# Designed miniproteins, single chains, continued (2): the designs that were tried, part 61

Each design is a single chain, and the fold is of that chain. pLDDT is the mean over its residues in the fold that is shown.

## One batch from the design tools (miniprotein)

Design m6107
Fold by ESMFold2-Fast:
Parts: structure tokens; C-alpha cells; sequence
Structure m6107 (fold): chain A 94 residues (1-94)
């Protein structure tokens, strides 16, 4: 698992987790965690191979709110693995 801490916004933490997950997969790893040091928010990403597609699931936790982002990892024009977001689901958890 690749871990990083950021003193920024939740949106920036999500963006960084997406970038790190693509890099982690290229390095042979399958999961990342980014923590926002100011809010305590966490973003966890995992990659899995499903029916020949490299899929990613990110879970964003901010207090009692949880957002689940489902994405596909695709190769861009520069050869970098990037996340193409397929869906986002928000819910309250206790």
C-alpha cells in the first residue's frame, strides 16, 4: 500500500489518490491511501482485474460521509495509467 498525507482540500486528496493509484499499479501495487492532515479525511483506492479490465474503487471518508468512486484504469496518450470515473455514490455512515 502506498500512503501519503496532504495538508490540503478533500478534492485535492481525491485527485492525488487517483494519480497515486495509477502509479502504484505500474509499480506492481494494488492499493493507496491518502490522508488529509487538516480534516482527518481519508481516501483509499484499490485496483483489481475484472473480465480483462483494470478497475479501481476509491472510498472517500469525511466525518460521517462516505463517497464510493468506481473507475476504470486506462492508458492515456503519454502511456500513463489514469482513472476514468464510471460512477460516484454518496452516503452517510455511523
Amino acid sequence: MVRMELDTTVEEAVKKAMELLGEAVLAGERSVEVRNTKTGATVRGEASLEDGRLMARLVVKVGKEETIITAELVVDASGKLVLRVLSEERRLVE
Scores: mean pLDDT 77

Design m6108
Fold by ESMFold2-Fast:
Structure m6108 (fold): chain A 98 residues (1-98)
Amino acid sequence: PNFVDAPEPASEASPEDKERMEEQIKKLEAYVEELKKTLTPEEQEWLDRALEAYKGTLEMAAAAVTAAGEDPSKLDEVRELLIQELEEWYERQRQRRR
């Protein structure tokens, strides 16, 4: 891709990058809401805390992608890794329940 701005962007993300980050967060929140329907209140509390941490991870990833001039689609990979970690946690809970 050809850059019309400086090759190394300033510390501020573009409005377009912010919108993409918000979309990734929204997708993650939707997945978490689906999981909550099958969880105990105690597990839901843990999941809420994990979601807040994962939102922070996506924000940091978005900043890193912007700083590196990487394709924003890298955020899809980060989201998928976070979902996979949640699925592994969910399976671990199920195994403990027999």
Scores: mean pLDDT 71

Design m6109
Fold by ESMFold2-Fast:
Structure m6109 (fold): chain A 115 residues (1-115)
Amino acid sequence: MKYLEKAKEALKKGDFEKAREYVKKALEELRKSKNPTEEDARLALEVAKLAKKNGDGETALLGARVALVVAEKDKRFAPIAKEAAMEALKASETLELILEAIGLILRAIGLEIDG
């Protein structure tokens, strides 16, 4: 997805505000999409991993949310969504972010069991 690629570029440059803006745009587009792709899921995971490496728990959580939206539309991507949520948990420095990341992990596990 074009916005997720822009988010990765912004993270590499240390522009975390711009990265979050692009991930939010990707999230909005994917919520409205009927046919998310494997590339959408993989890019969302890459955003979560890169944000975690940069200590940006908020962007990591947003990346995990994008991966979950893709998995909710195609349960084959539930394992990728779970991995992205686990990366977000590892990047979480506040109780609020920890609880949100745990919620995403549990939802992804639910999709794997149901799928």
Scores: mean pLDDT 86

Design m6110
Fold by ESMFold2-Fast:
Structure m6110 (fold): chain A 90 residues (1-90)
Amino acid sequence: MKKKVLVAVDREAAERHSPSRLAAQMTAAALYAISDGAEEVILAGPVTVEELKELIKKHKPDRVYLVGDSEEARKAAEEAGVEVVSLPLI
């Protein structure tokens, strides 16, 4: 089965960091996904909980790599039946 990963940044976390730091974190998350066997990586940039839910419905990823800690975003992905990996911000 093709392993599909969605990489998203929590919008609240995005407001706390410079665009260059967010780009670095998104790049790191994508590289982790590829190293972990992802065959398809979807980059979502900064998203709200609602936008994240829509992306999960549209793409049906096997895993979500979430940059930043949002309990609501993590819970939304878990409720959709998707494994969530929270990545620390530098």
Scores: mean pLDDT 76

Design m6111
Fold by ESMFold2-Fast:
Structure m6111 (fold): chain A 90 residues (1-90)
Amino acid sequence: SEKEKKLREAMELAKAGKLEEAFLLLVELYLETEDKEVGLLATVMAMILAEETSISTDEVAELLGASERVRQAAEALRAGKYEEAIELLE
């Protein structure tokens, strides 16, 4: 799907060190879809960009009501495991 393609593109940008571009792509996708899954991933990318360590991924996922699979994808993203995050989002 188009969503899956954009998520993969964002993860490839992040893997290449283009974290700001990855973040903006996820924000654009969230605004288009209003998907809580995309919102969580955009938030985690913002935390990576801001070097924020005091807020846990689990805490944000709970506030957004994310499913267990999406929580696992967000944790993989925060750990730099981009391919694993993509597979969890299929």
Scores: mean pLDDT 79

Design m6112
Fold by ESMFold2-Fast:
Order: C-alpha cells, then sequence, then structure tokens
Structure m6112 (fold): chain A 73 residues (1-73)
C-alpha cells in the first residue's frame, strides 16, 4: 500500500520538469479549492469523480503555465 503509493509518486516526480515541481504545492491547494466548489454543486454520488477531474485539470494547467514561464527565461 504505502510502497505502491511511493512508487507512483516517484514516477510522477520523474515526469515533471523542475519548474512544475516547484508549483506543485500551490497547484494542489488551488485544485483543492476547485474540487470543493465542484462538490458543493454536484450530487454526492458524482461529487468524487467531478472533484478528481477538476483537480487533475487544475494541476495540468499549473504545470503548463510553469513550462511557459520557463521558456521566457
Amino acid sequence: MSEQRLQESIETSERLAPPAQKVMPEAREKARRVGEETSKHTEPEEAGLAEAEARGQTIAKAIAKAKEEEKKK
């Protein structure tokens, strides 16, 4: 269980560019807020899926923005 989660975290970290790694804490916080708003307006049965999708999309946008800012250097 913990070992498998650690393995997934390592694989995710290896796929992220250094700029993306720096924005992950902020991206997670923003994703949490977006997920909470989604859950408030979604039926309980669908809330989990809608929240997970909203969080994933928010993180992906943050990573894309970090890569764009890196190009400007």
Scores: mean pLDDT 63

Design m6113
Fold by ESMFold2-Fast:
Structure m6113 (fold): chain A 86 residues (1-86)
Amino acid sequence: MKEYRVRVEGRAERRPDGTWEAEIKLTHEGKVLFEGRGRGETLEEAIGNALADLLRQMEERGVEVVSGEVEFSEDGVVRGELVLRV
């Protein structure tokens, strides 16, 4: 199996309807491997739903998360690094 170090980049923004929308990308060598989106009543829910969307997509393609860290700020900026196994 191959392992890839991927960069996590994303942002959550408050929508005019009062909900939050998050978009998170996993990139390797400038290529987007996966993109997750989520919405929620809070910043945390939107980011959590976007991460759940990413995990579902990876599971469907037989990709597992071996290790990594994901952080987000109060401004909704998401950053991190994951190690994926395919």
Scores: mean pLDDT 85

Design m6114
Fold by ESMFold2-Fast:
Structure m6114 (fold): chain A 79 residues (1-79)
Amino acid sequence: SREELLERLLGEPYERGKRDGLELDEEEGKERKEKVVAEYDALAAEAEARGALGNAALIRAQKDAYVEGYEEGVKEKKK
């Protein structure tokens, strides 16, 4: 279903971000986050350039999910 697909497409980036925020040192985590964000931005821009606006929106949502996961992982690590 669309719901199962969205859970996989958004859940996996979120989980990855959370692990990175929890497990990586502050410097390594920041570098990883910047690299992942740049990779998603490049993929979204490429999709948008070829007219795949729905794919571009989904890729940006995956980027947002990763960032949200990363921030949550960092918060948990500091507690």
Scores: mean pLDDT 84

Design m6115
Fold by ESMFold2-Fast:
Structure m6115 (fold): chain A 76 residues (1-76)
Amino acid sequence: MKITYIAGVMTGPDGKRYVLAVAVTIDGKLVSLEVPFSRAEEYLKRVEELKGKYDVIVIEAESVPQAVSAVRKAAR
């Protein structure tokens, strides 16, 4: 069973990185999609922790709708 985490991230005008969307796939099938909103910075730490255990794909995005679209597309 292959579990992949796909994170849509943005670099803000303050130079900080924010996680805008996270998708989870199992054997290439999308099983979960989360939008952190108010916890975008904390989710970045969680994504880094997941890199040690699972496949993680990071995609640059400029907005939440763009991040959601991009992670869904990458989940196929």
Scores: mean pLDDT 74

Design m6116
Fold by ESMFold2-Fast:
Structure m6116 (fold): chain A 55 residues (1-55)
Amino acid sequence: DTDERLYEWLLKKSTPEERERIRREKAEGMSVSRLTAWVLRVIGDELDEEFRRRE
């Protein structure tokens, strides 16, 4: 479902260290809010990199 797809997407986009943290949080019962926060963080980092270059 959506949560599972977001989780898998995060693992693909994350560093090995971040992947371990995400997996650990999921095992401890990661909430949808927590998962959404991770997604927004990754997207934000990508957008910040592009906008930084455009200046």
Scores: mean pLDDT 72

Design m6117
Fold by ESMFold2-Fast:
Structure m6117 (fold): chain A 113 residues (1-113)
Amino acid sequence: EKEKYRKVADEFRNKADELEKQAEQASGVEKARLYLEAGRFYVQAAHAYLMAGDPEKAVEAYKRAKEFFEKALSSPDPEIQEEARRMLEQVDVLLEKYAEEGKITKEQYEEIK
């Protein structure tokens, strides 16, 4: 069961990495949309890693998701900026909740907030 969640997490991470590669070849609004999508897949990977009982990999995936949303936030498109900002806020709220519940350590939370 945990192995299945880890496999799903690795698949989401691989999709995000392919989107990052595509973003490096793109420009403008398209590049920002690809970063936003990559960030969303890293959030899904992070959740799957938590379900697999791997909080260290989950924290790493959330950190990568935040990096992608920050890159998307640099877009001139206000719709992409709004969505990226909303995603960053949702990740911060979720990480705070996980720290309060003991699913990640206080040190892990401080590293990525």
Scores: mean pLDDT 85

Design m6118
Fold by ESMFold2-Fast:
Structure m6118 (fold): chain A 55 residues (1-55)
Amino acid sequence: SKVDEVVEKIRQMLEAGEPLSSIMAFLNEQLKTLSPEDQRRAKTEAGRLIGEWVA
């Protein structure tokens, strides 16, 4: 799904050492292209990944 593609790209960006500001900019841009339900799912999954990475 498009949500899975967005989450996988965020994982790749985190592993590549991309700045958090760039990752957040990417996420916010992608959220504009998603349905409200997919936005909620993408925020939940991406938030979990980012939270685990910075913990």
Scores: mean pLDDT 82

Design m6119
Fold by ESMFold2-Fast:
Structure m6119 (fold): chain A 90 residues (1-90)
Amino acid sequence: SYVSDIRSLGHVSATKSQALVTFAKPVDFAHLDELLKSEGITLQAIDDHTAIVTYPSSSFTLSTVKEIIDTVLLTGETAGIHDIKTGVET
């Protein structure tokens, strides 16, 4: 898993939540943000291993966000996000 730790920071709006995510390896957060922004998921880098992730809490749980990040970092693509979101294995 690319994600070493993920912790809820709570709601920032009626439709959005934040979490602090820590990674096992340095991550290009600008690239990851570009890949995930179509799903409404954004990342604000704190350092090379740590970012704040903001996600639509009506569409995603903390566990689902972790799986999406791990999948995108593994594949380099957003293919499979829909399957994670709907609970279908590809």
Scores: mean pLDDT 75

Design m6120
Fold by ESMFold2-Fast:
Structure m6120 (fold): chain A 85 residues (1-85)
Amino acid sequence: KKEEIVKLFTEIARLVVEELKDDPQQAQDAVDRISEALKKINEAKTKEEQLKVLDELSAYVRELVTDPETRARIEELIEKIKELL
């Protein structure tokens, strides 16, 4: 279960980096934000806290990723993480 969540976060990071290839600094900032979200999920004491972290990550990605298809794929991965909590 924890390994599955890590794999899903890794796939989100991969998609975001691919979208932001022309802006290496923005790509790195996004990877750092995604890594921090995974850390917060692991440290969270309640499911409500975990869901809040995922909602904040979703909002961040929506502002950062303008391509509708990539955005939809990332949202699908976030929903999959929510099902594994």
Scores: mean pLDDT 82

Design m6121
Fold by ESMFold2-Fast:
Structure m6121 (fold): chain A 118 residues (1-118)
Amino acid sequence: TQEIENLKKSIEKIEKEAEESVKSEVDELKDSLENMEKAYKNGDKTAFLEAAQKMLDSLDTILDKSKSVSPELAKAIRDAVISIVRLVSNVADDDDPGYLKVIEKGTKILNRVRELEK
């Protein structure tokens, strides 16, 4: 899927641009991506939504712990959130509680990135 490839590329960029202090959160992000791909392949919607939420939590923590966020890191985080939301919208119904949590978490991160770009 093109969106999964887009997400992988964004996470590679996050790994490259992120500070050493958030290395553990980047590793958690990569583990959650592997879990998301496995869930997608197996048709496990619940595990897919859980992995998506964990990825968003890791992205939020990367923003919290970073001393500074480069324009490149900010863009990569924004691109990753957009890819996660698009992937989840293809898997879940709009009234799914897991989908709603992903939209809530994703919107929060996008607003944080937008404020950092001012």
Scores: mean pLDDT 85

Design m6122
Fold by ESMFold2-Fast:
Structure m6122 (fold): chain A 56 residues (1-56)
Amino acid sequence: RAQQLREQGDRAAQQGGYSTASQLYREAASLTTDPQQRQQYLQLSDQYQQQAEQQR
């Protein structure tokens, strides 16, 4: 389920795994049928993708 992937993304982000978190949020967005949740997950994915790039 999309919520399970979102929770895994939250956990990855807490561990500093920003690249993994971004990927999990993107997958959650693809599985959700709610447009508002989809937009939220895509924003989180983009945010953590930027953080992953900063981590280099």
Scores: mean pLDDT 78

Design m6123
Fold by ESMFold2-Fast:
Structure m6123 (fold): chain A 85 residues (1-85)
Amino acid sequence: SKIIELLDKLGELLREAGLPEHVLTIFEDLINQAKLYIENGDYESALRTLNQIKNLLDINKRLLSPETYEKLRKLIDEIISLVKS
């Protein structure tokens, strides 16, 4: 699934972003939840979880370079768009 591939890419980029371990763990848990919802065809729960990831990114925006934030935000928005399709 293209959505699963992009979620895996999101996880890779977050690991490289230099976030504190406790923040990274929350992102990883949410990504794994989103993947499970997508695999089970629960797109409503997947969309809710993706919006939680988006909100968590915004809360932690100051911990990221502007370029890294924009890249991650764009990827999350792309994933959300595909789930809505």
Scores: mean pLDDT 89

Design m6124
Fold by ESMFold2-Fast:
Structure m6124 (fold): chain A 86 residues (1-86)
Amino acid sequence: SPLDVAKALMSLLGVTTEIWVSKRSKKPVDFDNLLAMIDAMIERNAHIPDVVALLEEVKKVIEETKKTGDLEAGLERMQELLREFV
């Protein structure tokens, strides 16, 4: 539904904002909390394949950013995903 798509977009914006704020303030990102949030959204939207595909890509970006610690690369990829979806 349009509401489920809007909620997924709001979650993407929220995750992107948290990473951006952490980078700007040099504070650590709670990656485990972000991953748990995305996993819950994937489960809730399992019936909407396009939303699940987008959230799975977001999850990969979060996991890679957690592994590398490269917040700049993570932000750039998140912004690319947001632009592609819109």
Scores: mean pLDDT 77

Design m6125
Fold by ESMFold2-Fast:
Structure m6125 (fold): chain A 58 residues (1-58)
Amino acid sequence: MLKPEDLNPLSPEEQARLLKEAFPDITDEKVREWVEKNYGGGEITHETITNEILEALK
């Protein structure tokens, strides 16, 4: 599973890659677009990512 330390210092593209690995049912393009839109390289927590993805998948 993803750790906050793995995501916080990373670029949006790297964050998207890790999100894709954690949530393989989501598309690469969707994850990358979503990370760029919502975070733009800001601080990310594992809880925030999980909640946002669950909301997006509804």
Scores: mean pLDDT 56

Design m6126
Fold by ESMFold2-Fast:
Structure m6126 (fold): chain A 81 residues (1-81)
Amino acid sequence: SPIDKKSPELRKAISLFQLMAMKVEIETLRKMGEISEEEAKKLLDKIDKAYKEMQTLSPEEQYELMKKTRDEILKRLKEAK
């Protein structure tokens, strides 16, 4: 993917941006009543945990954690529909 050719700084920025985008989407879905408050809390807690873990990781590990977190969130959102 294009990210494999990017600087470590850009890779880190992309990973953090993707987590923030997911958080905004979950908060929006909660406000619209598309997901329950309980499910939204679980997904937001998962994102917050990933953010915390990223602070001690390399840019490559941050990107992998972001991808794993995104995939888990998308799977749970699909199951909640």
Scores: mean pLDDT 79

Design m6127
Fold by ESMFold2-Fast:
Order: sequence, then structure tokens, then C-alpha cells
Structure m6127 (fold): chain A 82 residues (1-82)
Amino acid sequence: MGEEEVERLRKEISEPLARVQALAADPSAPLAEKIAVGEQGIKEQEEMLKFLKEAGVTELIPEAEENLAKVRALLEEIKAAA
């Protein structure tokens, strides 16, 4: 895999977390929307992790697992604030 392809995948695996973080930080966003985007972010990260494991892109697996854990933690914080 080329360096450019790895950089693209690295950006893709951080997008769900960035989206959830941005929405979680928005005090005007409805709680239901924050939860829905958080749940979608988890699904996207789980699918990405599965892809990386099946494709053998082992160097990005730890970063993807860390991003998934962070999205899950943010969603639990959002739910606890409800």
C-alpha cells in the first residue's frame, strides 16, 4: 500500500470521532441528534476496524481501536448528561 493510501485511510478512521466531538461540543444541538450521530460514529468505526483487519492494514488497527473507544466514551458522556 502506498503512503498516500495509508494517509487517506488514517483521515477516514478519524472522521467519525471528529464529527461526534464537534456535535458533542455544540450546546445548541438537540440531545437526540448527539446520540444518533454518536451511535452512527460507533457503527462507522466498527466497520472500518473490520475492513482494516480483513485487508491486513495492521499499522492502523491500534489507532482505529483508540478512535472507537473515544467515540464510545463520548456517547456514554452524552447519555449520562441526559
Scores: mean pLDDT 81

Design m6128
Fold by ESMFold2-Fast:
Structure m6128 (fold): chain A 78 residues (1-78)
Amino acid sequence: DFAAIRRKLLAGQPLSAAERQQIFDWLDQRGLGRLRRLIEERRFQRAVLELLTYHATGELNDLEFQVLALYIRQLERE
């Protein structure tokens, strides 16, 4: 449930391994494997640019965009 993941990220709580895997599985299912790879490789600037493009084209809805953006921000702080 992306709404639950978004609430955890907004509260600054770390995601569980299962929640991180849920995000990656979802990216693969949507054909966004390039975005998954950029996140895994810690290429966050490129990942954010692709994320913004997918949101602008309607490929990601607002909730999906917010979850991915917040997750990338959490990973950058690691």
Scores: mean pLDDT 87

Design m6129
Fold by ESMFold2-Fast:
Structure m6129 (fold): chain A 63 residues (1-63)
Amino acid sequence: GALGEAAARAIEAGLKAAGELLNKLGVKTSVKAEAVDDTTARITLTTSEGTVTLYAPVSGVPL
């Protein structure tokens, strides 16, 4: 639902900060987040070294 999408956007924004740090260390990184359900987001991290997919809880994420 809309709440799950908002939480996924918040997680994506937070992980972009980590991605910017990795870019400063020479690792090109992009982040995508999408809601799987109202409590879980699927996060895809794409780097020059490959792609990593992980699942993150949306509870406790700043909105």
Scores: mean pLDDT 68

Design m6130
Fold by ESMFold2-Fast:
Structure m6130 (fold): chain A 85 residues (1-85)
Amino acid sequence: SEKKKREEELLIRLVAVRLTLEERQKKEGKTTVTTEEERKAVAAERAFAAGKYEEAERLLKELEHLITEEAREKAKKILEEEKKR
């Protein structure tokens, strides 16, 4: 269904953003050049949890630069493993 595909795509993007932010934190240490990006990531996660998919999509567009191909592939693997449990 379209709804299920939308939810899966949003979840992949949300996880990808978190993975990219985590990797940046690890590489740059505790200096968060990502304070605004962290706030937007939390807002997108909150919107998704509330079923506000359009709001989540808009916030994720602002974070598109954090949704790399590598992060998407890692997110897909994580979510696929969760489905098998």
Scores: mean pLDDT 79

Design m6131
Fold by ESMFold2-Fast:
Order: sequence, then structure tokens, then C-alpha cells
Structure m6131 (fold): chain A 99 residues (1-99)
Amino acid sequence: MQSFEDLLEERVEQIRELAEQEDYAGAVELLQRMVAKTFLRAIMDKKTDKEMAVEMLNKAIEALSELSKYFKERGDDSLAHALEIAIQSLEYLRKQIEV
């Protein structure tokens, strides 16, 4: 069974590989599915341990921020923008859990 950190790293790498293959639709779809699953997990985890839910969201935000920087450096502004929207959504959820 994969840890959250291992799964997050694997998904970030898959998004990067799809974009490098010019499968931008696949990259965005995988990003959306990953964000949705992260959201669901954080909502479930906050019922038992808010600090662990926040830590998980912080790790996801950090990983997506690095990926956004990577795409900006490549000139893939549309993918970088999609990642920035995803990051904002996770940051909003983090704030809601911390209140």
C-alpha cells in the first residue's frame, strides 16, 4: 500500500511525463483527479486529526508549486496556470480546516 507522499510523488511525475509527451489533456485530467482525491482525503482526515490533514495539504501544495515552476520555466503557461488554480483551491481548503 502506497503512502500519501509516495502516491503524490508518483502522480506529479505522471503529470510531468504526460505534458512532455504533449498530452496536455491527459495531464490536466490527471491533475484534476489528483486534486479531487486530495480534497476528499483531507476532508475525511480532518475528522480524526486536523494537523495531519493540514500537513498532507501542505505537502500537496509544495509538490504542485514545484511542478508549476517547472512548467513556467518550460513556457507551458497554460499548465502552470491550471496548477496555480489547483494550489489556490487546496490553500482555501487548508484555511477552512484550520478554522
Scores: mean pLDDT 77

Design m6132
Fold by ESMFold2-Fast:
Structure m6132 (fold): chain A 81 residues (1-81)
Amino acid sequence: SSRQRLEDENRENQLHGGEQLGKNGIKQGEKSAKKALEIGDEDLAKQLQTLVEQARNSSPEQWPSLNDQISQLVDELNRKL
């Protein structure tokens, strides 16, 4: 369920440090970008891909902020599904 998914994401953000947040954000962003493309939302898919690319090339200090931004776009995608 969407509630369980959000709870898991919040738990990851609370329990794991920047590296784990970066890994989780990248995987979630990649998965969600593919889903956005499948529903024809190219803008959302592009935004998610851009954040994933930034996360891959960012310092650990930037990963929490990038993960938060990815999570916000994932929530937008889930509202469109």
Scores: mean pLDDT 75

Design m6133
Fold by ESMFold2-Fast:
Structure m6133 (fold): chain A 78 residues (1-78)
Amino acid sequence: DAGWALITEPIEEAKKLLEQGKKEKDKELVEEALKLAKEALELLDTLGSRTLPEEVQEKLRAEIEELIKEAEKLLKEL
């Protein structure tokens, strides 16, 4: 499933980078995580709406939005 992989891979990478950025207090890692999360959100809104069930879209959107909020909050603290 191309739509699943294109959206979920950036989310998983963003989660890993955000967790590492938190532990290391590394602004660059958090900025990379934010970039990937925003890219995943764009893909969800364009490609995901055509390829994924609505329930899955809602779950992924919530995960991405939380990643974005957490990354933006952390960047203000760093």
Scores: mean pLDDT 80

Design m6134
Fold by ESMFold2-Fast:
Structure m6134 (fold): chain A 80 residues (1-80)
Amino acid sequence: SKEEELRARIAELDARIGELNTQLVAKRKQMRADDEAAKDLPPEEQRKLGIEQIAEMLLTVGDLAGAFAERKRLERELEA
């Protein structure tokens, strides 16, 4: 049924959201390690690395936001 298909798709999205959250946590840990390793670098180089870290983090956050939006859409279809 449509309800069964929607529930299956929501379950797949929940799994992907879990994977993205794990990736985000790992990325946060890596950023902290990179910041510690970079503390003795020139300020301009530290700033550049920080911008690169933020850009990479924003991609994962964007994927997570998209997955949550899709899940909400499917949940609304399931309620209808």
Scores: mean pLDDT 84

Design m6135
Fold by ESMFold2-Fast:
Structure m6135 (fold): chain A 63 residues (1-63)
Amino acid sequence: MKKEEEIKGKARLLLTELAMRNPEGFNPEKAIEEVAKKLSEQYNIPFEEALKITREAYNSMPS
């Protein structure tokens, strides 16, 4: 799997976990920022790049 595809997969997983833990209080903007920060640290990529990938992952998730 390409690195970008791997990061997107991780983003979807982490966003899903956050939504499942607190579905009533889930805030997409805050969740995206939290996940992006974690991915930035984990994959050693700039926060802005992680933020873009995480937002793309969120937008690609089925409703």
Scores: mean pLDDT 76

Design m6136
Fold by ESMFold2-Fast:
Structure m6136 (fold): chain A 85 residues (1-85)
Amino acid sequence: DTVDAVLTVLKGAKEALEKGDLENARIYLTLGHMLLGFLKSAGETELAEKLQPYLDEAERAVDAGDVETALSYLDKAIKVAEEIR
């Protein structure tokens, strides 16, 4: 299930950020963007469009070193993915 894969990756990014592991958080966010592309290809366009801005903002926050903001956006993305599955 692609939605379960997205949730796994988002939760992985959150865990990495909670541990201060920005490198692994970036890897998980990159995987998340790839999975959003797969969701669009699978016809899950609305879900991908809802998740995209939260992942983009989380990535920008990680690049800025703003862990708290990144975690906030990841929590929003996780909630959206959980509500739609």
Scores: mean pLDDT 85

Design m6137
Fold by ESMFold2-Fast:
Structure m6137 (fold): chain A 94 residues (1-94)
Amino acid sequence: STLEAVESLLEDAIKEAEENNGKITPRVASLLTAAMIEASLNGVGDSMLEEVKKAEEYSEKGEGKKSIEELKKAREKTIEALKENSDRSTVDIR
């Protein structure tokens, strides 16, 4: 499912960033991009854009803990949006 795919990609991105002291490496950026594409195909890609941007800014400043916190916010916000979108679709169809 899209929810499981996005959750897995964001969990992998957070894990990679944690292993790199909160740095947004090319690998982390690739995982975040893949998650945004999957979320966008389901109408919620914009839900994580601001938090990912903040994580990148904190990463560049060496504020790894804040970078990780923003990535975790992006994950929670995007998963919540995907769940709400799924629930609305179910209500609209039934």
Scores: mean pLDDT 79

Design m6138
Fold by ESMFold2-Fast:
Structure m6138 (fold): chain A 90 residues (1-90)
Amino acid sequence: SKIEEELAKLKEEVKKLLDQWLKASEEEEPKIIEEIKEKIAEMLELARQAGLDEKELNKLGKEALDILSDTSLSRDEKKKKLMEVLDKLL
């Protein structure tokens, strides 16, 4: 569907931002994280329009934010875990 195509496109954009984040300085990191959060919010809204359950949307959104803020995970580990969460939005 068109929504699935738009979700796949946003997922690739998040992946690009995550790749950029792996190379970013600490000074650049907050701006990149905000862009990642914005793209994830767009994906959650499209998934809602596609009929994904609101409780599942809230769980996936929280899981993504928890991964991004987890100080025990490297940026590479956060990228892997976040991409797994985004796979559930398709």
Scores: mean pLDDT 86

Design m6139
Fold by ESMFold2-Fast:
Structure m6139 (fold): chain A 68 residues (1-68)
Amino acid sequence: SAELAELTALLEAQGLSREDAERLAAEGIAVKERFGPEKGALYLAMQLLRRGVSTADAKAVAAALKAL
């Protein structure tokens, strides 16, 4: 889907491999669809922080997921 492709590209820009970015993008979208945009954003931000992404960049990517 367009949303999956857009989020995958944003995650690759943070230094994730394509495989990891695509999996995390799909997981973030699934959490957003099932539990709402705030839970999706929180899930994605936490995953990025664990990978060493800065708080500012993690928040920006999470905000992009909410807008999709």
Scores: mean pLDDT 88

Design m6140
Fold by ESMFold2-Fast:
Structure m6140 (fold): chain A 99 residues (1-99)
Amino acid sequence: SAMEKEKEEKLKKFVELVQKAALEAQKNGGTEEDLLKALEKLKEENKDNKEFTEIVTEMIDMIKNKQSKLNEKQKEAAAKYKEIGAIVSEKFADEILDP
């Protein structure tokens, strides 16, 4: 149908714009912050297209949610590293002071 062709064309345009934003982010340093900045710019450039801005907003929210989960995992890793360091220090003290 003509409507299915229009949806396919819109999807292709969306993919092209997102890929272009991802390439711009990669050139600027390739961090998640660079990607978020590129997606925010894409949203501003396409603000007249509500369907586009809604999808881009959802992508931004997903990336921010993933970043929050990564921050929690980083905190857990840091806590575990401190715990391992304390255990190693105690065991080393025992072996040196009372072998």
Scores: mean pLDDT 67

